# Ledger of designs, part 54: designed miniproteins, single chains

Each design is a single chain, and the fold is of that chain. pLDDT is the mean over its residues in the fold that is shown.

## One batch from the design tools (miniprotein)

Design m1872
Fold by ESMFold2-Fast:
Structure m1872 (fold): chain A 68 residues (1-68)
Amino acid sequence: PLSQEQLVDQAIASFRTYAEGSSPEELSDVEEAAKAIVDWFRRRGVDESLLKKLEKELKKIIEEHRKK
């Protein structure tokens, strides 16, 4: 099984790939996907520092998508 840190890192990597493949018109879908990922990890009770890392990295990816 993957550690919580490995699961968070995989989620960030997968989300980045998804966002990079998405058009500018899909911003709302990208934002909803990020929210769903954060909510999933929050419900699983992952370490607070890992949850903050996840939120920060997904927010950065969304901001990069906004610049398209």
Scores: mean pLDDT 83

Design m1873
Fold by ESMFold2-Fast:
Structure m1873 (fold): chain A 97 residues (1-97)
Amino acid sequence: SFEELERLLLESLEEVIEEKKYSGLEKAMLTQVVNLAIERIRRERVRTVEELLAALEEAGKEYLDHAKTVSNISEEELKKIEEGLKEVMERLRERLS
């Protein structure tokens, strides 16, 4: 269900944050990407893992592209957030395979 997909996404996010011990900034930005994906899932009635992963990838790309132009965020910090997003997506694939 849509609610199950949302829960699995949030659980995967929490696991990645805990395991990688991200900073406050990295945690906040990664959480914002996930929240944007959740809003898209709700609006578009996403029902599959593949659709969820696509929404997460697109939300992440849009967020990070915007952050590069308007924020005082280092390239290293942006790279860590991109890596964190990939880890969240991998955890989702593992849970829903």
Scores: mean pLDDT 77

Design m1874
Fold by ESMFold2-Fast:
Structure m1874 (fold): chain A 51 residues (1-51)
Amino acid sequence: SLIKDLDSPDIETRQQALSELGRIGDEDLLRQALRETTDPGAKMALRSMLA
């Protein structure tokens, strides 16, 4: 799951998941990811994508 990968201990995995979510551009998926992720950097990036 891309959303699960946002909370990965591996920085490359987190960056790949964020990039892929941005590429897909599905607002419902981005909102779900924002609710489920615990990573502060991912939250900021996802909020920016939804702006």
Scores: mean pLDDT 83

Design m1875
Fold by ESMFold2-Fast:
Structure m1875 (fold): chain A 86 residues (1-86)
Amino acid sequence: SKEEEIIKELIEKLEEMRKNIENMSLEEFQKFVKEIADFLKKNKASIEIENLVAWTLGAAEDYLKQGDYEKAKEALEKGIERLKAL
């Protein structure tokens, strides 16, 4: 389904971010957040997917602003697990 394709691509994007989070500037992270938001809008993602992704990226950004890369990674991992459970 279209929803399954959206979920799969989101998981791939979030896993790539998780791998690179310690080497990402806040500006690079925020650019990636915008790219994901544009992707969700273009593909007319469900409100459930939009809310889950918004929570995941918001939590990761807050930890990144604090320099807490470990918790930023954990937030991304939790979001990935929740997407896989949909």
Scores: mean pLDDT 87

Design m1876
Fold by ESMFold2-Fast:
Structure m1876 (fold): chain A 65 residues (1-65)
Amino acid sequence: TVGEELQELAEAVREAERRLLEAGVSPEEAKRITDEMAEAGLRALSREGIEAALAVIEERTREAL
């Protein structure tokens, strides 16, 4: 369901924020990056589904680290 997919996307974004903070990214910068990830992930979810959305989050996390 859409609710389950939104929850999975939200959990992926929270995990990305945790990884950024653990890597020493400031809370302000981590929030900026994860806000951009969430926007991109939602766009991918709407167009291509949850697997594409999760791939976008992972790619952006790797680019930020």
Scores: mean pLDDT 85

Design m1877
Fold by ESMFold2-Fast:
Structure m1877 (fold): chain A 77 residues (1-77)
Amino acid sequence: FKIEVKKAGTRAGAMQVLYDGYNKLRQMLKESKENPEEAKENAIKLSQELADWYKRQMAEIDELLAAAEKPTPVVLE
């Protein structure tokens, strides 16, 4: 299944992507109770990808926060 992942380097961007993926995952999990193994397998895969991606994205955001402690004047973004 497709996850619209766009690295924006911001918490808001990461949370939006995660939230969208989470909604799809919840729908798949609900449908897996009505449909058998196929939907469940797909939901598990999506869950794994979301968890792994979120951990990496949070680490990158943490680095951004650390860099903000050393913002040089002149280069404000």
Scores: mean pLDDT 61

Design m1878
Fold by ESMFold2-Fast:
Structure m1878 (fold): chain A 74 residues (1-74)
Amino acid sequence: SPVAEALRRLADLYEKKGMHDLAAKLRQISELPDDEVARMKAVVALHETFKDNLEELSEELVTYQKLLREAREG
């Protein structure tokens, strides 16, 4: 699933930052049933908790939303 793969890539980015717990949480979100709404809500909740990198995380969320839209349309 492109959605789950995108979340795993995001987890890898946070792992490189030394954020092991955050990376693990993102991987856990990618394991949710194939429900993009549930995954998106979980990512948004994580964003609210991790506001230190608002600009970077917001851009990643926009990219993730575009991937979801493309998966839905195509």
Scores: mean pLDDT 66

Design m1879
Fold by ESMFold2-Fast:
Structure m1879 (fold): chain A 65 residues (1-65)
Amino acid sequence: MSKEELYEKALEAVKELGELREKELGLSPEDMVKGAEESLKELDKEELEKALETAEYMIKGLKES
């Protein structure tokens, strides 16, 4: 995958995490997405891959429980 594809997928995963946490904690997903957008821009391709895997793992844990 290209760096741009990894960035988009990681941001999408964070957005999904934000929606799940909004339902549980009442936190706005906008702040989480903005923070992730800034942080993910600073990451290298390999770090983006790890961030995506981590986010997907957390989403699975929340959805399957």
Scores: mean pLDDT 76

Design m1880
Fold by ESMFold2-Fast:
Structure m1880 (fold): chain A 61 residues (1-61)
Amino acid sequence: TPLAGAEAAAKSGGSGGAAAGGAERLDNQHIDGMRAASQGGAEGDEAGKAAALEAGRSANE
């Protein structure tokens, strides 16, 4: 369903985007990268939710 897809996109988008950034840091520094990924994940989750809401609106026709 569009709503279920939007929620999945929010989790993937926020997690993927934030995790990608964090992963790069993790490759350089494991501990510091983990912290950056955690913080980026929380902030990315908000951005992911906003993106999912817009995607849901688009899917809603």
Scores: mean pLDDT 51

Design m1881
Fold by ESMFold2-Fast:
Structure m1881 (fold): chain A 99 residues (1-99)
Amino acid sequence: MIRELPPEVVERLERADEAGKLTKEDVAEAGLALGAVSEEEAKKILEVSESAEEAEKLFQAALLLKQAEKAGASEEEIKKKLEELGLTEAYEKVLEIRK
């Protein structure tokens, strides 16, 4: 099971996003805290991401993949959920980072 972010961290990130001050580093910190990615994967995501929004999509795709793998979901089920959330392109980039 993926760890949930502490409520104070969630509130801080939401406030920064609303103010247009959310950074790629803030998104990476959240992804690491949730256990979505390793430190090495987080570094690679930051290197390939051009914006906080792109970084957020990459970390969301990585988190969804990890949750689905732990739940024993099939590759087809994972892909369908990614399409519903608009994360298919981000998922392909995460797979390339893992190569």
Scores: mean pLDDT 70

Design m1882
Fold by ESMFold2-Fast:
Structure m1882 (fold): chain A 72 residues (1-72)
Amino acid sequence: MITVEASLDEDGNLVVKIESDGPIKHTSVITWESGGVRYHAVVATDDDGNQAYKVIREKDGKTETVRSGQWN
């Protein structure tokens, strides 16, 4: 099983935590802005083909999860 978490530190930098029962094969982090809101998408894949993703948005100094999922 694989999971991803995303948050911001005190300086507004993205912090990503990935937890997996096996080796991580690929990770991807994409940041974009739309309509004055910043979004971050994190995707992780392990060697067994399990995947997890999370999309968060930044607004008014806080983060909110827009979408998340995992494939086992």
Scores: mean pLDDT 80

Design m1883
Fold by ESMFold2-Fast:
Structure m1883 (fold): chain A 68 residues (1-68)
Amino acid sequence: DESLVERAERHVEEARRYLAEGESKENRLQAEISAAMALMLANLVIKYSEDEELRERARRIAEEAARL
């Protein structure tokens, strides 16, 4: 499911953007929400996709989101 991978990638980028904006509690909360959404979408691709290439992309996204 390519659309889920693309959405997960966008959520990782959004989390990074919030973290780059500063140390406010609101920015940290928004980054955490975006990272959690990326991880959820990536895990759905890992679990349900038949495409090994998409699963590998999703695994990389999940690792990145978990580090945020």
Scores: mean pLDDT 83

Design m1884
Fold by ESMFold2-Fast:
Structure m1884 (fold): chain A 105 residues (1-105)
Amino acid sequence: SMRAPELQAGLERPAVPGEEVTLVGVATGLYPPEHTVTWLKDGQEVSDYSVTEWLDADGLAQTVVTVKISADEALANTFEVRVQHPALSSPLVVTIDPNKVLEGL
């Protein structure tokens, strides 16, 4: 049977003005493994990001998507990560909170 994913998003480390930050989206528990991940900046699709995908010990797909930007850009704009999957009736969307650091990366 299909399994709906979970989606988390945040920063790899705290944003420091004048420095680079990595925005991270983590989609977990995908079955079947086929899915689409989209980064949005102020509602516009971002194409310059990295993806790492693997299967866990239970055969569920896990996906980490990262975008590297300036801390000033992260603080000045709204970033969202969107996941589409057959088990979802509508996409999962998480808005990045620039004060939230993801744990367990």
Scores: mean pLDDT 81

Design m1885
Fold by ESMFold2-Fast:
Structure m1885 (fold): chain A 55 residues (1-55)
Amino acid sequence: MNLPESVLDALELLKTDLSLAEVARKLGFRSLAEFRATFKRQVGISPSEYRRRHA
């Protein structure tokens, strides 16, 4: 386990057909903007960039 649990859950959800807003909501974030900031801090790239590479 190389990443925090919340990030691992985000990586799995980003491989699905769920919108970024739905991913943020399922992970308990207050907004898509907060999810994007947290994800980029922990992963090094934005959720949109991650999805572009893996979806």
Scores: mean pLDDT 75

Design m1886
Fold by ESMFold2-Fast:
Structure m1886 (fold): chain A 82 residues (1-82)
Amino acid sequence: SMEALELEFLGRLLALERRGRAAGLSADQMVAALNAEFTRESARLRARLRELGYSEAEIDEALARMRHALDALVADLRARLA
């Protein structure tokens, strides 16, 4: 389902954030890593949702939700590490 794929996407971003925090990454290094992961996961999510028969409009809406989640995570990280 779309919801399961969105949860997998978010789970990968959160796992990356936890690993980077444990490794002592700076805020800027973490943001760069999260943006790189978002690009990779966005390509995977788009391909998988197309395979499942979702429209381009539905896929774009799902990716917009994932981008919003990333932006919230980045804002939280910058506030904590200021």
Scores: mean pLDDT 85

Design m1887
Fold by ESMFold2-Fast:
Structure m1887 (fold): chain A 96 residues (1-96)
Amino acid sequence: MKEQIEKSLEAAKKNFEALQKEVKDPRIIELSKKAIEYMKEAFQARENGDLEKAKEYAKKSLFYSGEILLRYNEAKGLSPEEVQRLREALEKFKKE
């Protein structure tokens, strides 16, 4: 179990580094750091048997992942209206 968590965190770090090279938006970089940190906290809480904290941190990680998606599309030159429509679509995924 411990080795699987370490591999997941390394994969997340690689994804973050790849995103940083491709996008170079400092706001996306900051959101990525927060998403990874909450994912790490979620895995740690799960390892400790604290399923409620794991769920809370997973929700926070998902929230910041959504913000990354919105910011990435804004950086690609989407209009504020298109970004708002994307945000509304992401809110629909909040159900489950």
Scores: mean pLDDT 65

Design m1888
Fold by ESMFold2-Fast:
Order: sequence, then C-alpha cells, then structure tokens
Structure m1888 (fold): chain A 94 residues (1-94)
Amino acid sequence: SLERKREEALRIIEENPKFKEVLEVIKALEENPADEEAIRRGIRLLARLTGEDEEELLRAIDEAMEKDGVSKAEIAEGIIDALLALVLKEKEKE
C-alpha cells in the first residue's frame, strides 16, 4: 500500500547516511511549511538528486510563488512528496 511504502521510505531515509540531507529537509518542512530557507534547500536538493538545473528550478518556484500565488505550503508538500518518491524509486530498482 502507499502508506506502507511511505513509512518504508522514511525508515530508509532515517537509517541511511546518504539520505541525511533528505531527512533534514523533510523535517524542516513538516515543522514549518512556510520556511523559505527550507523550501530553497529542498529545491536545491531535488535539483542535485534529479540532475536538473538548480538555478532554473529556484527561478521557476520563485515565479510560481510571486506571480501565480502558489502557496509556500503547496510548494513544501510537493518537495516532500518528490523526495519520498525518489527514495522509493531507488529501492524499487534494486
């Protein structure tokens, strides 16, 4: 089930040193979804893990928040979901 897979992803993140930064970002965003520094850190981390351009992603998120009125909470939730999905995808390929 999706809930069990999410619990499993969180356990993998907690137990594996390579995911320490992922855990720190998720925890920060869960504690305060409006934290701009945590959001920016999450976007930088996603860019690094996916091979996407960091500056381009940061710019797109800034434009979405400033121009389109996308909430910081929506951005934070998207970052958490994307990070959990990446951890699960890595495990499924093994």
Scores: mean pLDDT 76

Design m1889
Fold by ESMFold2-Fast:
Structure m1889 (fold): chain A 70 residues (1-70)
Amino acid sequence: MEEAIKKALEEVKKNNKNGLVEVESAEAISDNEVLVTYRLKSAPHIRYTALYKIEDGKVTLVSLTGEPAA
């Protein structure tokens, strides 16, 4: 489970290379699914929630939503 969270966090940082990523939470919601909530310093008033699925060592983005962080 720790490995799945680590892979999901790595994917978030990889996809947001030009934005400084501030991870608010990272939680394994199942054996192969990780929910990551984060903000970018370039857009601090938006909170992103990304759901990742990890299968056979591969990380897949299932959904990504953005909402006001107010």
Scores: mean pLDDT 77

Design m1890
Fold by ESMFold2-Fast:
Structure m1890 (fold): chain A 121 residues (1-121)
Amino acid sequence: MEPPSGEEVRALVDKLNSSELFDVAEARELVEIEARLYAAVTGDPEGAELLLEAFQRFLDANPDIRLSGETLRTMLNALRAALEGAPLSNVEALINSETGLTPEQKETLIEAVRELAERRS
């Protein structure tokens, strides 16, 4: 996994801070940049792959989703917390506090996070 360029990281930050709504393809592209950054910073490419697989599982369950940058940031924080061994109850509480996700979308994200945590342990 190649580290992202400074331009890719800046574009990611600018998009997450924008008022744009991202479809599945756009959200996937942004999360791929974040996963590559995670791998480069932590030296954990396996964790980066697990993050991408968990996020893809969420997207596959929600093909018509439109995500704000704020919601996507919360989702990335939840996935990273799970990778870093945070208690699942804390990760689930973070997901449940997100107002940009429906109850059904929260359930699919929690399932993806639980699978990620099981594969990490």
Scores: mean pLDDT 85

Design m1891
Fold by ESMFold2-Fast:
Structure m1891 (fold): chain A 61 residues (1-61)
Amino acid sequence: SDAERERIAEEIRRLAEELEDPAMRAWVLGMTDHLLAQGASAAELREALEAVRRLHEELRA
């Protein structure tokens, strides 16, 4: 489960790096690190990943 959580967090960070707005990128990265530090579940991290994916797609559309 820890490996799964790290993998999900890494995918969020990868998507965040592609965001054009540096402030938004920094916020997403900071939020992800905070969630991981607080012991967020894999399900909670997946929810964050899906939100970031939607944001990324909308900004690139």
Scores: mean pLDDT 81

Design m1892
Fold by ESMFold2-Fast:
Structure m1892 (fold): chain A 80 residues (1-80)
Amino acid sequence: SDDAFLRGLFQLYDTDGDGTLSYAEFTELLRSDEMLRRFPVLGELSDEEIRELFARFDRDGDGTLDWDEFRALVAHLAAA
């Protein structure tokens, strides 16, 4: 499932193992070959659009995305 795939990538890019992705980790994940192969639409996003999406889904304003925030962001993009 998409959830299983995304959870695996989230855990791989969560270098600190704290259950969150920094902006740098998040952008690396979104631009990975695995993500672009499964969600080609991600290749059409500008750096500004990625930054806006990160800020929008960072509900706590802590500068990181937890799993629920990350999943919601990808689901939003996949539904477009």
Scores: mean pLDDT 80

Design m1893
Fold by ESMFold2-Fast:
Structure m1893 (fold): chain A 77 residues (1-77)
Amino acid sequence: VKGDAEKGKELFEKYMAGMHSLDGKGSYAGPDLKGIGKRKSKEELIKFLKEGIPGVVKAMDLSDQEIADIVAFLKTT
């Protein structure tokens, strides 16, 4: 699936930005994700998003498309 980085930014801001920062200063609830796309493989980022977000989305799991979009965004940081 082809990821959309603009849609991934919206999804990150909606579901993840409250727990993870992108400015290199860190966050209270989770690790800073600035440059994560350079430090982690695409496969590791997909695994993190599929398994590492329990409790962030209450109604349903993220789709493979939404995961691909977020990964595409994180690769730009």
Scores: mean pLDDT 63

Design m1894
Fold by ESMFold2-Fast:
Structure m1894 (fold): chain A 97 residues (1-97)
Amino acid sequence: MIEYKEEAVRHAELAYEAVERGDIETAREHLLKAREYAEKAKEDEIAEGLLKAVDAAIEALDAGYEKYKDLFDSYVTGARLLAEELRREVERERAAA
């Protein structure tokens, strides 16, 4: 479980970094990986929230980046904030183990 949360966080952060530099293709690849790992960790409320944000970002991207750019950017920012929260949870879980 912890490893899936860590990978979801890592890929969500890498997706945000790719968006910040305008690399939408790399961002899409990392969003797809973040979705895969968040789905495996979705019994966690924060991971479920991250999954929803990542799914919304992918849907906006698939619908058309140029048309839905602002919506996509908003969802990726939301995913980053949830990833930061999930990272703090993982740090607490590792300290307790």
Scores: mean pLDDT 86

Design m1895
Fold by ESMFold2-Fast:
Structure m1895 (fold): chain A 77 residues (1-77)
Amino acid sequence: MSPEERFEREVEEARKEASTFPPEVQEAIERYIELLREVHRAILAGDLERAQQLLEEGRPVEEEAARLADEYLAALE
């Protein structure tokens, strides 16, 4: 499979798994997935500076998604 096909498959799997989370966690995960799509496109275009800028600007989105998912999963244990 191409890296692009693999990325889309991983996104589909992540969305299926995320469907078991509460709506607020699902929203945070979707924002993070959208960020990763933009970063992935920048990397494929060879624009590493843009990829870095997107990750820097998107850090709160990444942190929020990770925090909410981790808190939810920890509460289940």
Scores: mean pLDDT 77

Design m1896
Fold by ESMFold2-Fast:
Structure m1896 (fold): chain A 84 residues (1-84)
Amino acid sequence: DQLLELQKKLNQDINNAKNDAHKNLAEDISKESGISLTDGSAFASYLDADPEAALKKYPEVATKGLTALNDSIQQALDKAKQLA
């Protein structure tokens, strides 16, 4: 079933994009804020779990993270459409 395989691949690509975005965001937060990579990773997880609260608490960093995540998801969707 081509639809089932495409959906499975899309879910994997989205999860990979999220993991890459979280890793990059954690590294950027660590470098820009001078905090540990562990704290940066915790904030990236917080952004994914509650983006509204993250935006209220750290608007600049949260906006950057959400933009990067949305761009990664859009790229994964565009690639999936080209394969269909």
Scores: mean pLDDT 66

Design m1897
Fold by ESMFold2-Fast:
Structure m1897 (fold): chain A 96 residues (1-96)
Amino acid sequence: DDLIRRNLQDTQDQSRQQSDLMRQSSTQATQLILDDISQLVQAQGILGQALSLGSGNVLDAQRRGPQQGQIMRSQLQQNSTYLQDSLNSALSQVNS
């Protein structure tokens, strides 16, 4: 009986701690995403100026589409890496 009661208490305590860590990690990930979005908007502004200075036709816009895709892919990959690092840091805090 004591073993079961102790296991239930430990499970509840671990569940609360894990919930708190997930909340902290989510907040950090959101901040990183917002920062990356801000940087992406700035990068899009530079690309927009380059498009305006080069050519205003549809063909030029289509040719630059792949470059925007590459920037977006790089941002998504970086955000994924930051999320993973944040989760690993949170787990390290628990295991310390």
Scores: mean pLDDT 59

Design m1898
Fold by ESMFold2-Fast:
Structure m1898 (fold): chain A 93 residues (1-93)
Amino acid sequence: SKEIEELIKEIKELIREDPTLTEEQKAELLAQLDSLGEVISQIEDEEVQKKILERLKKLKELIRDPSTSYLDIALEIAVLILEASVYLTTPPR
């Protein structure tokens, strides 16, 4: 999905421009987002793609919140990778 690809790019830019994150933290989060993007690219089900798009929008809002910590962002991305990975092993309903 073009919208998913564009939203991931926007999220990556928000992380790169975040002054509260260290360069090491940015590198780790960007690597997690690359892994997430690879998993999502293998999902062909349109309903699953809509659910992922909604979760990515929430992730973007989380990153834009100044009260959000590095650990909050890292955990949300990790949960998204896990959820997306389940869809690759189980046929969507």
Scores: mean pLDDT 81

Design m1899
Fold by ESMFold2-Fast:
Formats: C-alpha cells, sequence, structure tokens
Structure m1899 (fold): chain A 78 residues (1-78)
C-alpha cells in the first residue's frame, strides 16, 4: 500500500515534508472513517517524535486539516 510505504518513510525520517504532502493527497480517497482515524493517529504519533521544523509543522497542519474535512464529509454524506 502507498500509505504504508509513506508511513515507513516518516518513521525513517525520509522525505518527511513530501511524504506528509502525499498522505494529504490520499486522504480524500479514504472512504472509511475508522481507517482514516487510525492513519491519522499513526501519522500524529510519528510526527510528535520528529524535529519540528517550520516546513514539517506546516505540512502536518495541512494533513490534519485535510483529515478533519474528510471526516466531516464522511459523517454528513450518508
Amino acid sequence: SEIEELLKKLENEENVVESLKRLSELVPKIKDAEELTEIEKRVREIVEKLEQTPEVKEAYLDFEITVGVQLIKLAVEK
């Protein structure tokens, strides 16, 4: 899975900003709220352990906003 490969890159501190941006692009394709919540939790736990550069903080904030929007869409679009 591309998501699992991106999570491994984040855990290995490889292309962190690019990996976060790519994860954000994939979020609207995730149609299961439980799966999306688990992915968000894993990303958050990884990012909390990384060096918090301005670029990482911005990419992570964008990821969380995208997750929040998608969760709202999944809750409303019944």
Scores: mean pLDDT 86

Design m1900
Fold by ESMFold2-Fast:
Structure m1900 (fold): chain A 80 residues (1-80)
Amino acid sequence: AMSPGARALVGVARREADLLIEQAKKYAEKGDIENAKKLFQETIDGLERAAELAPEARDEFERIKQEVEKKGNEYIEKAK
């Protein structure tokens, strides 16, 4: 089982990823593709750092990362 600290970190990362995805979507909808790309990349980088801090939760962070990458690609493609 994951440690309580790792579980808490996953919960924080999930909530922050959701907020950052929404903010990046708003940038993309405004045609600010560069800021949208930057925010998606910063989110991915943050999830990779979280996985280094809590390796037992790596699979959970990888799932969040895959969702961020999928949504990022969809929003950027729609903004073109």
Scores: mean pLDDT 81

Design m1901
Fold by ESMFold2-Fast:
Structure m1901 (fold): chain A 99 residues (1-99)
Amino acid sequence: SMLEEAMEKALELLKEIYGLKEEEVEKIREMAKKIFEKLKELLEPGLSDEEIGGLAFSSVVIAYYLLKEGKKVEELDEELLKEADKWLQEEADEIVAKA
């Protein structure tokens, strides 16, 4: 599925950039699935395949941010999303260069 393919690509990219261990990759994968469900509820009507891919990628990146900051998915609020977005903007050039 587009969701699974996009998530796996994002996970592989983060593993390459940050040298993540398999245990960390598995934690990020599970967190990203939960984040994707939360973010998907904010989108009406339903998502296109392209939107699913983008949301899946974002969910993986947010999950990594939460893991490195020692935060749980249940703690994800608007302030923590803004912090993750700020971090992503600062890291965007490095992430894109590796994609």
Scores: mean pLDDT 77

Design m1902
Fold by ESMFold2-Fast:
Structure m1902 (fold): chain A 72 residues (1-72)
Amino acid sequence: MVTGTAVVTGLPASEVEKSGQAALDAGRATPGVLGVEVTTAPDSLTITITAETPEALARALLRAASAAQKAG
């Protein structure tokens, strides 16, 4: 079990909630993920993921961050 965080910055304030939801959904959909938390700020979000392996964690963080950026 491993935990890691990614921070996505430069998001438009109007899109942060949408980006947060996209990150949460993408993280949760990743195999080997045990838990996902997203904390929103006015222009950024912090994604915290707990996964079974470092490889699953890296994949989940990349997927979640990419989904957030595409949504914003």
Scores: mean pLDDT 81

Design m1903
Fold by ESMFold2-Fast:
Structure m1903 (fold): chain A 87 residues (1-87)
Amino acid sequence: MDELNEEALKQMLEAIEEGLKKELVPMSEEEKKEVKELLSNLKVYEQGGLLGQMAVNGQPIDEEEKEIMKKGLEEVKKLLKELEEKK
């Protein structure tokens, strides 16, 4: 994956937060809550990716966790891009 993995995640988190704020994606209250929780977790995880590795466990983030994160990121990125281009 690209060296800009963290940058891409940050951009996506910001865009999703803005999209939710503007109600660009029609979602139920429960769905919005789930997405918001996922965003919160991803944001903390990515912040920790650079800074938290020193404090959390001293070991690189597990490969499986990285794959899950990247896959979720990819899905969200596609949705955001679709919304932006449909605009």
Scores: mean pLDDT 54

Design m1904
Fold by ESMFold2-Fast:
Structure m1904 (fold): chain A 83 residues (1-83)
Amino acid sequence: MEWVEKRRKAGVNKPEEWVEAVKKGEVTDEEKAVYLGAQLRKLNPSEEIVEELEKFEEEMLREGRYDAKEVLKLLEEILEKLK
């Protein structure tokens, strides 16, 4: 996906570093939500959290039913639980 290629140039692999980049406002809300979701799924924190994350990402990308900013806020809250 094209947005993934843009993010790879940022050189951010750790969720913590990505959250900081997101907070700096250098990424669109849609890209933030999708990338945070992908990173969180790699960690597989729990099935319940992963299911919620996948649902929001899929709806946002396929149907636009979720506001990307709301999804981003949820993903940040989930990431905080991993720290």
Scores: mean pLDDT 56

Design m1905
Fold by ESMFold2-Fast:
Structure m1905 (fold): chain A 96 residues (1-96)
Amino acid sequence: MAASPEAFRLMAELGAAFLALATEHVFGGSAERLERYARRVLEYARRLLATGDPAVIREAANTVEGTLRIARDTPGVSESLVRELERLGEELRAAL
């Protein structure tokens, strides 16, 4: 299926949020800033899941999995955020 202009924009925003999160993690930044970027990943991934497009859902699933790994490795990240990432990752994979 052809991705909508909205889905394409959401994929770009998802990628940018993940890059910001990965950069923060590599430079040993604050858990607070990392959590902010992780929540942006969650928001964009949920919107991509709502599109029903398997190609964008697969990319969202991969990005959420990467975000979850970074969040688990970062001291001070909230347990509620980790649980939200786990649930969304399961929902994304179930939609494939």
Scores: mean pLDDT 84

Design m1906
Fold by ESMFold2-Fast:
Structure m1906 (fold): chain A 90 residues (1-90)
Amino acid sequence: EFEEVKERGEELEEEGKRYLDLALHGVARGLVPASPTAASEYLEKAIELYKEAAKLYRYANEKIKPSEELKKKAEEAEKKAKELEEIALK
């Protein structure tokens, strides 16, 4: 179902944003996190959630019903995940 897949993708994206906000404690200004371990775990979780959201948006757009909105959301989520992966590697 198109709507169900879209809603699930949006849920994962929202959850990813929450974990990213937690991971940015102490990182937003180049400061070290108060809890380096927790920040790293939250960042990894955010990356995973954005990747899963992108997969669902791609699946809905490609396999269920073409949607420029979902194509754009998939591209944005993929870009965000890649940016966060680069941060995690450093």
Scores: mean pLDDT 75

